# Designed miniproteins, single chains, continued (2): the designs that were tried, part 103

Each design is a single chain, and the fold is of that chain. pLDDT is the mean over its residues in the fold that is shown.

## One batch from the design tools (miniprotein)

Design m7576
Fold by ESMFold2-Fast:
Structure m7576 (fold): chain A 68 residues (1-68)
Amino acid sequence: SVEELLEEIGKLASELGITYPIDPNDPLIKKIAELAGVSVETVVLAIARTTTVSEETARKILEALKSL
């Protein structure tokens, strides 16, 4: 489910030192966006666990995080 994907994204982002509130100018956020092929705003929304992120998009972001 998208909820489980977003939870794992949040945990991995936290392990990488990304804290709340999420900074869209963080170099790690930009790198995740590049690797996932999505916008920086989409990465921020996924880490913040918003319902506007699709399961496909969440999966791409999670794969990008795991590749770091």
Scores: mean pLDDT 81

Design m7577
Fold by ESMFold2-Fast:
Structure m7577 (fold): chain A 77 residues (1-77)
Amino acid sequence: MEKLEKIDKYLDLLAKYGTGKYTVPSEEEGLELALNFLKARGFLPLDASLETDPEARELTEYTYKRMVELGLLKIEP
């Protein structure tokens, strides 16, 4: 899916050149951060909801996973 590839590329650029690093207490907060990131980046409409939009959920889960892998997001319990 081209959207996932573009998200991955953007996150790689953030990891390389950005100063943003996030700490969240749980996966739920991490998913909300990822959702807001996708909305801000224009990958999802501003009214997208994890409750009602399966595509928003899939893209958000992927973005969250990639942010954790790249060290852009850290979970501290």
Scores: mean pLDDT 78

Design m7578
Fold by ESMFold2-Fast:
Structure m7578 (fold): chain A 55 residues (1-55)
Amino acid sequence: SVIEEAKKIYEELVKQGVPESQILPKVYQTLLSKGYSKDEAGQAVNYVASEKLEE
């Protein structure tokens, strides 16, 4: 699913040492590059952001 792909991209960016403030924008752009729609990419990024904010 797009959400699982977003989580995978998020974790890969964390492993690369990308600053937290840059991670969500890069996840969004990567999903668009993979052929996901703006709606799908936005929904997935929103979900990942919600999980992060629950900390």
Scores: mean pLDDT 78

Design m7579
Fold by ESMFold2-Fast:
Structure m7579 (fold): chain A 74 residues (1-74)
Amino acid sequence: MPLPELSVSMSGEEAIEALREALEILEREGAPQHVVDLMRGAVEGMERALAAGDEAMYRAIVETAAMVLRNVRA
């Protein structure tokens, strides 16, 4: 199953939902625990950044998560 794409142009809700979908796929496919933990942390970090209005932190988390997802099947 293909991993969803992440973009900083998505709404916060869209990005969080896409990352949660990716987390479910990674857990289903038996991805390494450290990748699963990183994606879970990214969801929590994005939620905190949005609640705090920290746009820079939100963008950094989205970009990092997108990079990790691109590399999972490398």
Scores: mean pLDDT 77

Design m7580
Fold by ESMFold2-Fast:
Structure m7580 (fold): chain A 86 residues (1-86)
Amino acid sequence: MLKLTPEDAKALAEGLDAVIAADEAEAAKLAADKSPEAKAELAALGKLIELARKARDAAAAGDVEAAQKYLEELAKLQAEIAAERA
């Protein structure tokens, strides 16, 4: 496996920060919607944000194995959410 350079780790962390910011903005819109559907989607986004933050923190720390693990968990959760919407 390629080891992350400090520059690669910084770029990954910055990319994850952008994803987290976008998901938090969507969560804020859903929090204003009081429907049961919005509540379920808000809970799912909360889990995505949590995993993205863990991946970002691992990447920033240079922990490649932990960052990869959390990115895999994030991708799996995204796939599960997409499948539930289909």
Scores: mean pLDDT 77

Design m7581
Fold by ESMFold2-Fast:
Structure m7581 (fold): chain A 99 residues (1-99)
Amino acid sequence: MTAEVKAAEEATKAALDATIEALEKARKEAEEKDHKKASLLGKAGTYVVQALGALSDPETALESLEKAEEYAKKAGDEKSAAQIKAVRDKVKEYAALKS
């Protein structure tokens, strides 16, 4: 594995961690006002956690992130959906470097 692939993996993991933290914050902010939105954001966060765990299999990670984006959109949280899309694009770039 090249230094570029290692750097891309570390950057991708950091982006996934940041996305998990942002979704948990958004979930907590919604929890008292909109239980449905909080539940959907919680599901989105669970799928981002699954993607982080599946990063050694980028196709599985990408499927999890696609589901995470769908749940963020269902929650009406366009900011979270956009952040998940951005990290999905980073996983695609990492997958291309790894192959």
Scores: mean pLDDT 85

Design m7582
Fold by ESMFold2-Fast:
Structure m7582 (fold): chain A 62 residues (1-62)
Amino acid sequence: VKPEDFDKAIEELKKKYPEIISINYGSPPTLYVIVKKGADKDKIEEEFKKLPGISRVVVTED
């Protein structure tokens, strides 16, 4: 996966879900997504799981 295409996909998801506070990267390729209280965590998790090259997604409320 090209880093540019990945970054663009992340920015599009941030625009679609303004309840996202921050996104952090871990190893193996894991996304840690922090969202506002009351956000649909399951829906946001499923969107990030669709990204190629990600092995795990963790969504947490602030």
Scores: mean pLDDT 76

Design m7583
Fold by ESMFold2-Fast:
Structure m7583 (fold): chain A 105 residues (1-105)
Amino acid sequence: MEKEIEERRKKLERESLQNAQADFERVITEDLSKEEMKGLLKRAALDLGLHPILVDKYLDSLTPEELREVARKGLEIVQEALENDMPLSEVRDKLLEVLKEAAER
């Protein structure tokens, strides 16, 4: 039945959001190197459907402080998405804007 396919889709999207949430939380709460923060943020962005080349381009230009700000904003977006069943495509678009803002200064 189509309802079971819809439930499985929602479960997979929720798992992607939860994986991204964990990675953002680690960037915020742990004393990590810039390289470790970039790795976690890239993994989170990929889980949310962003292209690896685009993510690398934005993250490479950021300072450690800016990487933590991206993680804080990303966490807020993911938490809102989990509370409100926000589509993964909307989460992706919001995170892309966060990355653009951080890199375009």
Scores: mean pLDDT 83

Design m7584
Fold by ESMFold2-Fast:
Structure m7584 (fold): chain A 100 residues (1-100)
Amino acid sequence: SKEREEILELISLQLRIIGLLQDIILAARRGDWAAKEEAVNELARLVDDFAQRRQLSDEQRAALRRALARLRAAKTVEEVEREADELHRLVHAASQAYLA
């Protein structure tokens, strides 16, 4: 069904976002801040696509943008892990609505 296809596409997008969040954490842990920045730039594009596909509210989109900005600004492994966890939480919460 169309609804099932839309759900599967969103699940695929969420898994890609989770994978990039893990790549960001691993890059920071290795001290590879260039790789971290590159992965955050890719993550920002996927999060924007996710927000558009989910038709998220302006408030939800603003929260995701703020979390991305904090993750981008993070200078320590602990900050990266905290901000990555928050972005993951926001994406997960936004994913829990029914697809019509």
Scores: mean pLDDT 85

Design m7585
Fold by ESMFold2-Fast:
Structure m7585 (fold): chain A 84 residues (1-84)
Amino acid sequence: MEEGNEYAKKAMKYALEGKYEEAEEYFKKALEAGASEGAVFSFLAVYDPEAALALLEERAPMSEEERARIRRLLPELIEELRKA
C-alpha cells in the first residue's frame, strides 16, 4: 500500500510536468503495488479529470448537480495537489 502510494505520487509529479509516458508507467506500478483508491483518484484528478469523475460516480452514484459541483472543484483540487 505505502509503496503503491509512493508510485502514485511519482505518477502525479510526471503528469504535472507533462511527462505522460512516465506518468502512465508509474501509475501502472502504483496499481501493481496496491495503491489506495484515494491515491488512484488523486492521480486521475490531475491526469484525466473526467476519468476521476467517472470513478467517483461508479463507487457512489451522484446526481447531475453533484457531478457539476465536483467538476467545478477539480481545478482547485489539482492546484492544491500542485502546491503540496
Scores: mean pLDDT 71

Design m7586
Fold by ESMFold2-Fast:
Structure m7586 (fold): chain A 78 residues (1-78)
Amino acid sequence: MEVLEIRFPSGEVLRLEIGASPLTLIAAALRVIGLSLDHPEIPQEVVDAALEAIKALMEGREEEARRYAEEAQRLGAE
């Protein structure tokens, strides 16, 4: 199954499985929020893109989720 990977400037890696349960995706969103609070140096645009990717997966928008994950990766690779 396809996995979307987002690497944060902090060195933390988020892995989002396409077809993951809603609870798994909620846990991933809480992890991203927690990471943003612990690492304020992470650009808000990276956090927002990661959360949008999770939201898109929860709504079954797999292609949109992939685009947001790619945007988060691009913004974090400064």
Scores: mean pLDDT 81

Design m7587
Fold by ESMFold2-Fast:
Structure m7587 (fold): chain A 92 residues (1-92)
Amino acid sequence: MTLEELKERLRKEYGVEEERIERLLETLKKNGLSEEEIIQQLEIVLLGGESEEEAVELGLRATAKWLREKGEYEAAEAVERAIEEGRKKREE
């Protein structure tokens, strides 16, 4: 599925506002996710009926990677730890 196809599906089939779709996609892109990663994650999160909270988690993962690339290792580690602990609790 392309980004354009995903946008049209969210708008037409799920009734999501176009501005909301674009803001979410831009946020994920700005946080360093590739187009392929954005499509794959949004298919799982939004098309699976998941909450916006999971989309935020994806943004946090991208932010942690971006912080590491900028040399902000302490901040990146804190974000990564919070995500990892949340996932471990979910898997239990």
Scores: mean pLDDT 63

Design m7588
Fold by ESMFold2-Fast:
Structure m7588 (fold): chain A 86 residues (1-86)
Amino acid sequence: VDPSSVLVGLVMLATGVAVENGGAIKSLRIEESPDGRTVRLTLEVEGDVDKVAEALRAAIESSPHLRLLDLRVEGNVIEATVELLP
């Protein structure tokens, strides 16, 4: 799997999860590690941030190609660190 395809997939996943859970994404930032093995997603969400964060965790954990390393919620900002699996 091409890393670019995985990043696009993560953006679509995060956007879909937010919309399905009554949230709106105000900003989205993606940062890839220098070795390309991990990705940090930073989402600023309007609405039920905790509900969106829980749904995002479940969606990542259900993916066979992703491993959730960390997920933090600070105010209306969700930060998730995800490992890309082969």
Scores: mean pLDDT 77

Design m7589
Fold by ESMFold2-Fast:
Structure m7589 (fold): chain A 67 residues (1-67)
Amino acid sequence: MSREELEERLRRAERELEQTTAELNATRQELAKNPNDRDLVIRYTSLALRKIGLEFEIEVLRKKIEE
């Protein structure tokens, strides 16, 4: 994979991480108001897992670009 391809993938992952983090923070605020809301718990969990996956992908891509 070319450096340019890795850099584009990194840019996409970073943008998605920013969006996911914002959505996660908004969901966390709603959960603070409604801690027993099952839909909010599911949404929060899904967003948290997505954030972890994106952070891992970004770290791997950065290492590949630095090589």
Scores: mean pLDDT 84

Design m7590
Fold by ESMFold2-Fast:
Structure m7590 (fold): chain A 81 residues (1-81)
Amino acid sequence: SPLEELVEEAEALVRARASAEELRAMLDRIRGHLGLFDPEMAAAVERGLAAIEEALAAGDVEAAWTYLGILVQEMREWLAS
């Protein structure tokens, strides 16, 4: 599944404490796949992406890792449903 692969890659970036540039690239990829979620989950993902973007804009990469980790967990739970 493209979404399962994307979630695994996002989780790896959190674990690796990836750069703001790598995180932004991942957010763009997740945004590109919003059409693969149902509307309720797509809205939840968009809110998560917004929170991560705000953290990155503030220069708070540690908060961005935390928020991406939460989003990854939410996506995993949705995929397991």
Scores: mean pLDDT 89

Design m7591
Fold by ESMFold2-Fast:
Structure m7591 (fold): chain A 67 residues (1-67)
Amino acid sequence: MEELKRAVREINEELDELEKKLGKARTQAILAIEEGDKVELIGYLVLERDGKIVAKKTIVRVLPAEK
């Protein structure tokens, strides 16, 4: 649970930072995370623009809640 909230916060923070750097353009990521879901951190994805690193994104695996 705590890992889930932290992972979502970290991803959103990186996306917000990217949006600021790109101006009007925005990189949108859709996370289908619902109550009870678990998140496993896999790693990081480095994002580049014009041959430069502008941000990195946390890669997560979402495990749906069991019935």
Scores: mean pLDDT 55

Design m7592
Fold by ESMFold2-Fast:
Structure m7592 (fold): chain A 74 residues (1-74)
Amino acid sequence: SMQQQLQREIDESLARIELSVLEISLRSAKRKGDSDELREIARKARELARKYEKEFPELAKRFEELAREAERLA
């Protein structure tokens, strides 16, 4: 339905905002060399990847990539 399509678009937009926030946090943590902050970012990204894997698999994959990058830098 139109209502379900609108809700999905809103949910996807919020997920994209969450991804952008984590991408900014990753750049900041990388610049500071903060291994603890990088590990926390990796954990949050993996949780969000699992949360979105069924409904937004492409976004879930981007969260997984971010988690892997954070883990590599920690």
Scores: mean pLDDT 88

Design m7593
Fold by ESMFold2-Fast:
Structure m7593 (fold): chain A 60 residues (1-60)
Amino acid sequence: MSPRERLRQLVDRFTAQLRGLGQEEEADTVRRDLTEWLERERDPAVIERVADGLERALAL
């Protein structure tokens, strides 16, 4: 799996968690902001760091 695909999957999981908490507008904002950032970010190492941070947030 590429760093970009990994981050997209983690964003899906994170936004699903936010929606489960009733935070639909926050989920939409996070998805939009991270999607726009991913379109501009070209460094796979930076993308991997962001994915690792999001995975840690999801792990509790």
Scores: mean pLDDT 82

Design m7594
Fold by ESMFold2-Fast:
Structure m7594 (fold): chain A 87 residues (1-87)
Amino acid sequence: DLAERAGRLAEERARAAGFSDEQAREAGLLARIYVQWYLGMREAGMSDDDARAFARGFVTGLSKASKIPQEVLDIALAAADEVLAES
C-alpha cells in the first residue's frame, strides 16, 4: 500500500527533523491523503503532472486550514513523492 508507506516515511522523517509526535502524525496523514488523491486522479485519466498538481493543491489547502507548519507539509510531500517514484 503506497499510501501507508508514504505515511510511515513522512512520520519517520518529521520525527528525525525534530517535530513533535503530533506534527509527525500530521505529516503522515498529509502524505497518505496526497498519495490517495494522486492515484485516484491517475486512475481517472489525469497525466502525472496534472494529478500531482491537483493532489498538492488539495493537501496544501488542508494543511493551511489545519494550521500545519509549512515544513511539515514539505516533509510529507517529499516522502510521498519518493514512494511514488518507487512504483
Scores: mean pLDDT 88

Design m7595
Fold by ESMFold2-Fast:
Structure m7595 (fold): chain A 65 residues (1-65)
Amino acid sequence: EYEVEIEFADGTKTKAIVKAESAEEAAFKAALREGLTVYRVDKLDENHVEVLTEVGKAEAIVKKI
């Protein structure tokens, strides 16, 4: 399981616990949970993932729990 905190360019904020195999998958699932289309997911480091959605780029803080 992962804890994911994302703030999108449109002001949408998410904090979620998601079951995923990777930090990138966790960030992707959290964005989908908000009803957003995800175009790209880039791992920046072990705890940070960049997510490109229809509302722009967001940085996800991802922590394995």
Scores: mean pLDDT 81

Design m7596
Fold by ESMFold2-Fast:
Structure m7596 (fold): chain A 95 residues (1-95)
Amino acid sequence: MEARRKRAEEVEPEIERIKKEVGEERLREAVERALAEVEPRAEELAKDPSVDKLEAMEELLEEAARIVSELLGDERFRLLVLSALRGVSVGEVRR
């Protein structure tokens, strides 16, 4: 939890910048479509006690971020999510 919180704090300004560039409504629609795409699988994984829920959720978040990036035509969103989840340097994503 703490490590994820620190990474989120580092990427939040970049997310706000992307929201201003692409527009909040367009970003919201892309996120809603991505979540709708992964929701059925997320629901199945949540019901299976033998699955590593944390690893499964990280994979679903990466897939959702990829879909959002494709819909927006902006790969920065996917890179920001990968930075937060996999410990990639935020400086590398920003530059």
Scores: mean pLDDT 64

Design m7597
Fold by ESMFold2-Fast:
Structure m7597 (fold): chain A 104 residues (1-104)
Amino acid sequence: SVEEAIEELEEIIEEAERLKEETDDPVLKRLAEQLIELLKKAIEYLKKSKDEEKAKKIVEIAREALRTLKEAIEREKKGDILGQIGLIIRAIGLLLDLERLLES
């Protein structure tokens, strides 16, 4: 349901805020901030639209973005610069997909 999707997005925001505090990398902090802001916009959109199909797609992208950021922070902690860069590129792509979905 849309209500369940909103609850999950709120949980993803809380986790993204924790990740933002966990990382020392300014790029990863910025990506976490962008995810948080996009998800806040998504929640407001869903409260008004009640679009269950779009809610499902938003949650799927949000979960993937959160997972990608978590993996990027793990690479940061291990000093794996190339692995971190690949995950940053993937995270940017997911955030762009989320932004496009909110504009449609």
Scores: mean pLDDT 89

Design m7598
Fold by ESMFold2-Fast:
Structure m7598 (fold): chain A 87 residues (1-87)
Amino acid sequence: SLEEEIRRVVDELMAILPEKADELRQVFDEMLEAIKNKDYEKFLEAARKFRELVAEGKKKMTPEEQARVDELVDKLSELLQKLILEQ
């Protein structure tokens, strides 16, 4: 399912960003809640916080790790867009 794919990508992202995992999970759950409630302002705010947490985590990473994070973030964005369009 789409939600299973989204969860899998987030789990991979949290594995690469273990220091940020709890914060990423919390903000990600806020994003999902906002989508289900059709609260686009809350979604955009949560998405911004998610991007900031990822950007902070990337500062400690090698170029190869940064590229993998970017791949996962792009994939997550595509899956979330599909989820929004299904609402």
Scores: mean pLDDT 84

Design m7599
Fold by ESMFold2-Fast:
Formats: C-alpha cells, sequence, structure tokens
Structure m7599 (fold): chain A 63 residues (1-63)
C-alpha cells in the first residue's frame, strides 16, 4: 500500500526536528528513515510510534 500523505508529512517534520531529539530517538529515527526510503510503506507504523513516543516524553516532562 502507498504511504498516506499525512504520514509523509509527519516524517518530514520529525526529520526537521531530528537533531533536537534525545540520542536514543535519533538512532531510532535514522533506522526508520533508511527503512522508509527502501520499503515505501513499511515505516508507516514506526513513524507513528515515534511521534507518539515524543508525545509521551512531553507528558513525562510534566511530572
Amino acid sequence: SSVPSAVVKLFEELKAQRDSLPPHLQVEFDQISEDFSKADSYSTEKIVALALQLIGLEEESKL
């Protein structure tokens, strides 16, 4: 299946913020980025999961 445009946009936003991410998320993003370029729709779930993880870090920072 083709990657939804919304997911592609989310990927580009994460890419723009990559250098500001925690090191462990930078590594995860780099792996997803390579997979995304090679496997077309494969990384959709991983991109969404990474975005949710960033939201989780924001929630944890409130504690």
Scores: mean pLDDT 65

Design m7600
Fold by ESMFold2-Fast:
Structure m7600 (fold): chain A 74 residues (1-74)
Amino acid sequence: SLEEVKERMEEIAREAIEKMKTASPEEQEKIFKEALRRMLQLIDDYYRETGDEEAREELAEFLAELMEEIGKEA
């Protein structure tokens, strides 16, 4: 469901934020890119299964918000 995808994205963001706190600048870049890749994959997988363009747009906006929060820890 859309809610389950959002929960998983929040979990990925939370993990990334925690890792950022103790990471070097080089490690922070890797953490940021991996979080982005994982969340984009979740959005793509959901869209492939459902064809729901409205949900895809909502998830893309949510992704932008989560990436901003991860970036604040860098």
Scores: mean pLDDT 85

Design m7601
Fold by ESMFold2-Fast:
Structure m7601 (fold): chain A 70 residues (1-70)
Amino acid sequence: SMEEVSQLAENFAKGAKAAIRALDDAEKEGIKISPEVQIRLIGRGMALGANGKSEDEIYEEIKKEVEKAA
């Protein structure tokens, strides 16, 4: 249904928001993040959101992946 599609879109948006927050915080900590890595991690955040992860869980996972990419 369109309601189910709308909920998935909201989950994607929440995932993207959490990933962007993690990336912004990493940049404030002095971690240099390439545009390619930023796009990849935002996409990962969206996928995690679609799979029912909370914003806090997504934030923590993206922060971990940024640390690996540094």
Scores: mean pLDDT 85

Design m7602
Fold by ESMFold2-Fast:
Structure m7602 (fold): chain A 97 residues (1-97)
Amino acid sequence: MIEIELEAPEEIEPGKEAKIIFKGENKGDKDAKLYLFKAPAEDPKKQEFLKQGMIKAKDEKEIEAIIRPKPGEEYLIIGRGIDEEGNETEAKKLLKA
């Protein structure tokens, strides 16, 4: 089992950087993986890979990404934790610029 926490600003000023923080806690006895994506809010299936990390058994990992939205853009930020058995946990946040 993996616990995840996704931190992203809900709104930013146009042209500024948004810092995305994705934290995973691996409570299992096997390695787990973290993946961070963004997608256009209007098309959540068009996921763009941002970053990944690996969490060892009974450990914690934090991954960070910086997004520079253009004025008027809206993104769905998607964090996924995947354990060694392929079980997925997902968190989503909407980011507006």
Scores: mean pLDDT 83

Design m7603
Fold by ESMFold2-Fast:
Structure m7603 (fold): chain A 101 residues (1-101)
Amino acid sequence: MDELIDKVVDEIAEKYGLTEEQKERAREILRHLYESGKLFGMTPEALETLLVELATSDYSLEEQLKIADKVAHILFLEVDGIRPATKEDVEKAIKIAKESL
């Protein structure tokens, strides 16, 4: 599993030009979501949007993890059991999550 997380993060970092620090943050966020079972219901593009938006933000890692948890909770309430969460769903959920910090 760590190998798959590293590969996904490496591909995103190359695609979006992430720094090594941002890449490590994306890895920690993805691992946190995976280990807590919160990766369900997102399209690959939605997950990519979440990781890039958080990893490139000026928030601390602790705040980035809190935002990720809140985003997963919003997606669970809004779309779980209806359809996969899209990039647009994630962008709206991030905005709401940031307001709750």
Scores: mean pLDDT 79

Design m7604
Fold by ESMFold2-Fast:
Structure m7604 (fold): chain A 74 residues (1-74)
Amino acid sequence: SGKELFLEGMKAINEKRYEEAVKYFEEALKLEGEDDPSLLTNLAYAYAELGEDERAEEYYRKAQEAAAKLRAAA
């Protein structure tokens, strides 16, 4: 499930396995879509740690958009 992949990604982050974290978060994103700001923020963080600054910026932006949609829906 997307939740299980997200948790594996978080474990990879804690163990500084950032390339594996990206893999888990991208698979979670394929299953869950771009609506979870926590997933998008952690994917951006993993990309930033790998030096993929443009991808990190893109996913931070998507995380802000997802968070704004959740606030508007409340």
Scores: mean pLDDT 86

Design m7605
Fold by ESMFold2-Fast:
Structure m7605 (fold): chain A 74 residues (1-74)
Amino acid sequence: DGEEELRELGERSTREGERMLREEGLADKIPAFREGVERAVREAIERLREGASLEEALKFLEDAFKRLLAQSLA
């Protein structure tokens, strides 16, 4: 199930990002980061439902995670 794989990646990404932000003393940025990842997961699932490949949806989510983490660290 591609949707489940996207949710699992989103959950893992959220946990990794939260850990990194806490280690950097940026725990106050976690709520916005979490919300951003949740939106990215929803968008990736919508793209999959609209006919994008699972690989394309996973790549989109990975790129969104990297962008969101970079924004939180700035």
Scores: mean pLDDT 86

Design m7606
Fold by ESMFold2-Fast:
Structure m7606 (fold): chain A 100 residues (1-100)
Amino acid sequence: SEEERRKKVEELLKEIKEYIKKNVDPETAKKAEELLEKMKEALINKDFDALVESLVELIKLLPLDVATYVYKKVYELVEELYGEEVADEIEEKIQKKLQE
């Protein structure tokens, strides 16, 4: 179960990293990769505050279409791993920080 969760996190973040690399400049992709590494550790450790902080920074860094793709994929993963209630709480925190 925990090993399966770790694999799902690593696989999704690899997919997101490859998508970002194809759709943004190399400098932006490098900054995004550093944020994705922080998000990976946060997701594995259930550190949802660190996840929100890293994901908000990533959304602000990326073009709107790329940010939307990343957000959707991360939301779906959180819902799968930790349930809809946790995913919705994280979404509310992200929306609040994006309005600041």
Scores: mean pLDDT 87

Design m7607
Fold by ESMFold2-Fast:
Structure m7607 (fold): chain A 82 residues (1-82)
Amino acid sequence: KVEELVKEAEKLIEQLRNETDPEKQAELGRKVLRIALELDEMGATEEAIKILQGFLDAMRDSKDLDIAVIELAAATNLAALK
Protein backbone atom coordinates (compact mmCIF):
# COMPACT_ATOMS: atom_id res chain seq x y z
CA LYS A 1 0.00 0.00 0.00
CA VAL A 2 2.85 2.46 0.77
CA GLU A 3 4.26 1.86 -2.75
CA GLU A 4 0.82 2.47 -4.30
CA LEU A 5 0.31 5.71 -2.34
CA VAL A 6 3.78 7.00 -3.31
CA LYS A 7 3.09 6.18 -6.98
CA GLU A 8 -0.32 7.91 -6.80
CA ALA A 9 1.19 11.02 -5.20
CA GLU A 10 4.01 11.15 -7.77
CA LYS A 11 1.43 10.98 -10.59
CA LEU A 12 -0.59 13.79 -8.97
CA ILE A 13 2.55 15.95 -8.60
CA GLU A 14 3.38 15.38 -12.29
CA GLN A 15 -0.20 16.39 -13.24
CA LEU A 16 0.21 19.44 -11.00
CA ARG A 17 3.38 20.53 -12.84
CA ASN A 18 1.46 20.41 -16.16
CA GLU A 19 -1.74 22.04 -14.84
CA THR A 20 -2.27 25.76 -15.57
CA ASP A 21 -5.66 26.24 -13.86
CA PRO A 22 -5.13 27.39 -10.24
CA GLU A 23 -8.42 25.80 -9.11
CA LYS A 24 -7.33 22.41 -10.49
CA GLN A 25 -3.85 22.91 -9.01
CA ALA A 26 -5.47 23.44 -5.58
CA GLU A 27 -7.55 20.25 -5.97
CA LEU A 28 -4.45 18.25 -6.93
CA GLY A 29 -2.45 19.81 -4.08
CA ARG A 30 -5.09 18.82 -1.52
CA LYS A 31 -4.99 15.22 -2.80
CA VAL A 32 -1.18 15.14 -2.51
CA LEU A 33 -1.36 16.51 1.06
CA ARG A 34 -3.93 13.84 1.99
CA ILE A 35 -1.68 11.05 0.66
CA ALA A 36 1.35 12.43 2.55
CA LEU A 37 -0.66 12.41 5.79
CA GLU A 38 -1.80 8.81 5.11
CA LEU A 39 1.83 7.76 4.50
CA ASP A 40 2.90 9.30 7.83
CA GLU A 41 0.03 7.49 9.63
CA MET A 42 1.35 4.23 8.17
CA GLY A 43 4.86 4.94 9.51
CA ALA A 44 6.23 5.85 6.06
CA THR A 45 7.52 9.22 7.28
CA GLU A 46 10.46 9.41 4.85
CA GLU A 47 8.10 8.84 1.90
CA ALA A 48 5.68 11.47 3.29
CA ILE A 49 8.55 13.98 3.52
CA LYS A 50 9.61 13.22 -0.07
CA ILE A 51 6.04 13.74 -1.35
CA LEU A 52 5.58 17.03 0.55
CA GLN A 53 8.93 18.34 -0.74
CA GLY A 54 7.97 17.33 -4.29
CA PHE A 55 4.69 19.24 -3.97
CA LEU A 56 6.39 22.37 -2.62
CA ASP A 57 8.97 22.26 -5.44
CA ALA A 58 6.22 21.85 -8.09
CA MET A 59 4.29 24.86 -6.74
CA ARG A 60 7.30 27.13 -6.10
CA ASP A 61 6.59 30.76 -7.01
CA SER A 62 2.80 30.27 -7.25
CA LYS A 63 0.95 33.54 -6.55
CA ASP A 64 -2.49 31.94 -6.01
CA LEU A 65 -3.87 32.34 -2.47
CA ASP A 66 -5.48 28.87 -2.36
CA ILE A 67 -2.19 27.30 -3.49
CA ALA A 68 -0.31 29.38 -0.87
CA VAL A 69 -2.59 28.02 1.89
CA ILE A 70 -1.96 24.42 0.75
CA GLU A 71 1.80 25.14 0.53
CA LEU A 72 1.73 26.47 4.11
CA ALA A 73 -0.08 23.32 5.27
CA ALA A 74 2.46 21.13 3.44
CA ALA A 75 5.44 23.06 4.89
CA THR A 76 3.93 22.87 8.40
CA ASN A 77 3.42 19.11 8.10
CA LEU A 78 6.94 18.67 6.71
CA ALA A 79 8.41 20.59 9.69
CA ALA A 80 6.39 18.43 12.13
CA LEU A 81 7.77 15.24 10.53
CA LYS A 82 11.40 16.38 10.95
Scores: mean pLDDT 75

Design m7608
Fold by ESMFold2-Fast:
Structure m7608 (fold): chain A 68 residues (1-68)
Amino acid sequence: SAQAVAWVQEYAKSKGFNIEPAAAQALVQAEGDNLQLLQSRLELLILDAQDKGKTTITAADVAGLKPV
């Protein structure tokens, strides 16, 4: 949903990271509207970005995320 996509973008921004609109849409499409799961996945993406010294999360980063 548009609300879940907006939530993902605002959450990443609150942590000092940018998530591309296409990446946020891909994440919500893959995980659905489960905010707990979205938060867990986004935290993993943020940690990966931080480890790589980058502040932008792309659709490729979301596609590389391991299934649970």
Scores: mean pLDDT 80

Design m7609
Fold by ESMFold2-Fast:
Structure m7609 (fold): chain A 114 residues (1-114)
Amino acid sequence: MTPADALRALLEGREEEARELAEKMVASSDPAERSSGLWILAMLGDEEAQERLLEILRESLSLGEPDPSSEVYRLLEEARRALREGDEERARELLRRALREAEARLRELLEAEE
């Protein structure tokens, strides 16, 4: 599965391979695959991808987050609230925190293969 390969590359520090795979995902016709690609690019520190995620949050669109009870979802909801209040710097800080939390959880999921 292409998203799993991109996530594996990201977590193993193969940043260029992860970026190439994520860029292909962003070009996909599948909205879920495009969303996953944006998340991976943003986790790689791509500021343009981070700004695109903030724009999606501002438009009240889904980023493809599957678990609304997760810490990642909570941080994104707080970022959306900050955007409504006009605090774009706080929204960017909350998004970066959500990206770090998402990366940590993805590492745990990939290591759980017994």
Scores: mean pLDDT 73

Design m7610
Fold by ESMFold2-Fast:
Structure m7610 (fold): chain A 67 residues (1-67)
Amino acid sequence: SAEEAAKLLSEAARLYEEGRYEEAIEKVKSVEKYVPKEEVDRLIELIKNKAPIEEIERELVRAVISA
């Protein structure tokens, strides 16, 4: 559900801000059952590329809307 995806993605954002990139990626992967794979893959790429948090937050909102 969108609510469950939002909770997991919010936790991923927190892990990212803490520099815990691999854990953030695992949290993003866990939403594959709620969010289209294309959105999950885009978020993983942004984390791997160490994108600005503002860009990640924008994509998180988009992913939740698509859940």
Scores: mean pLDDT 82

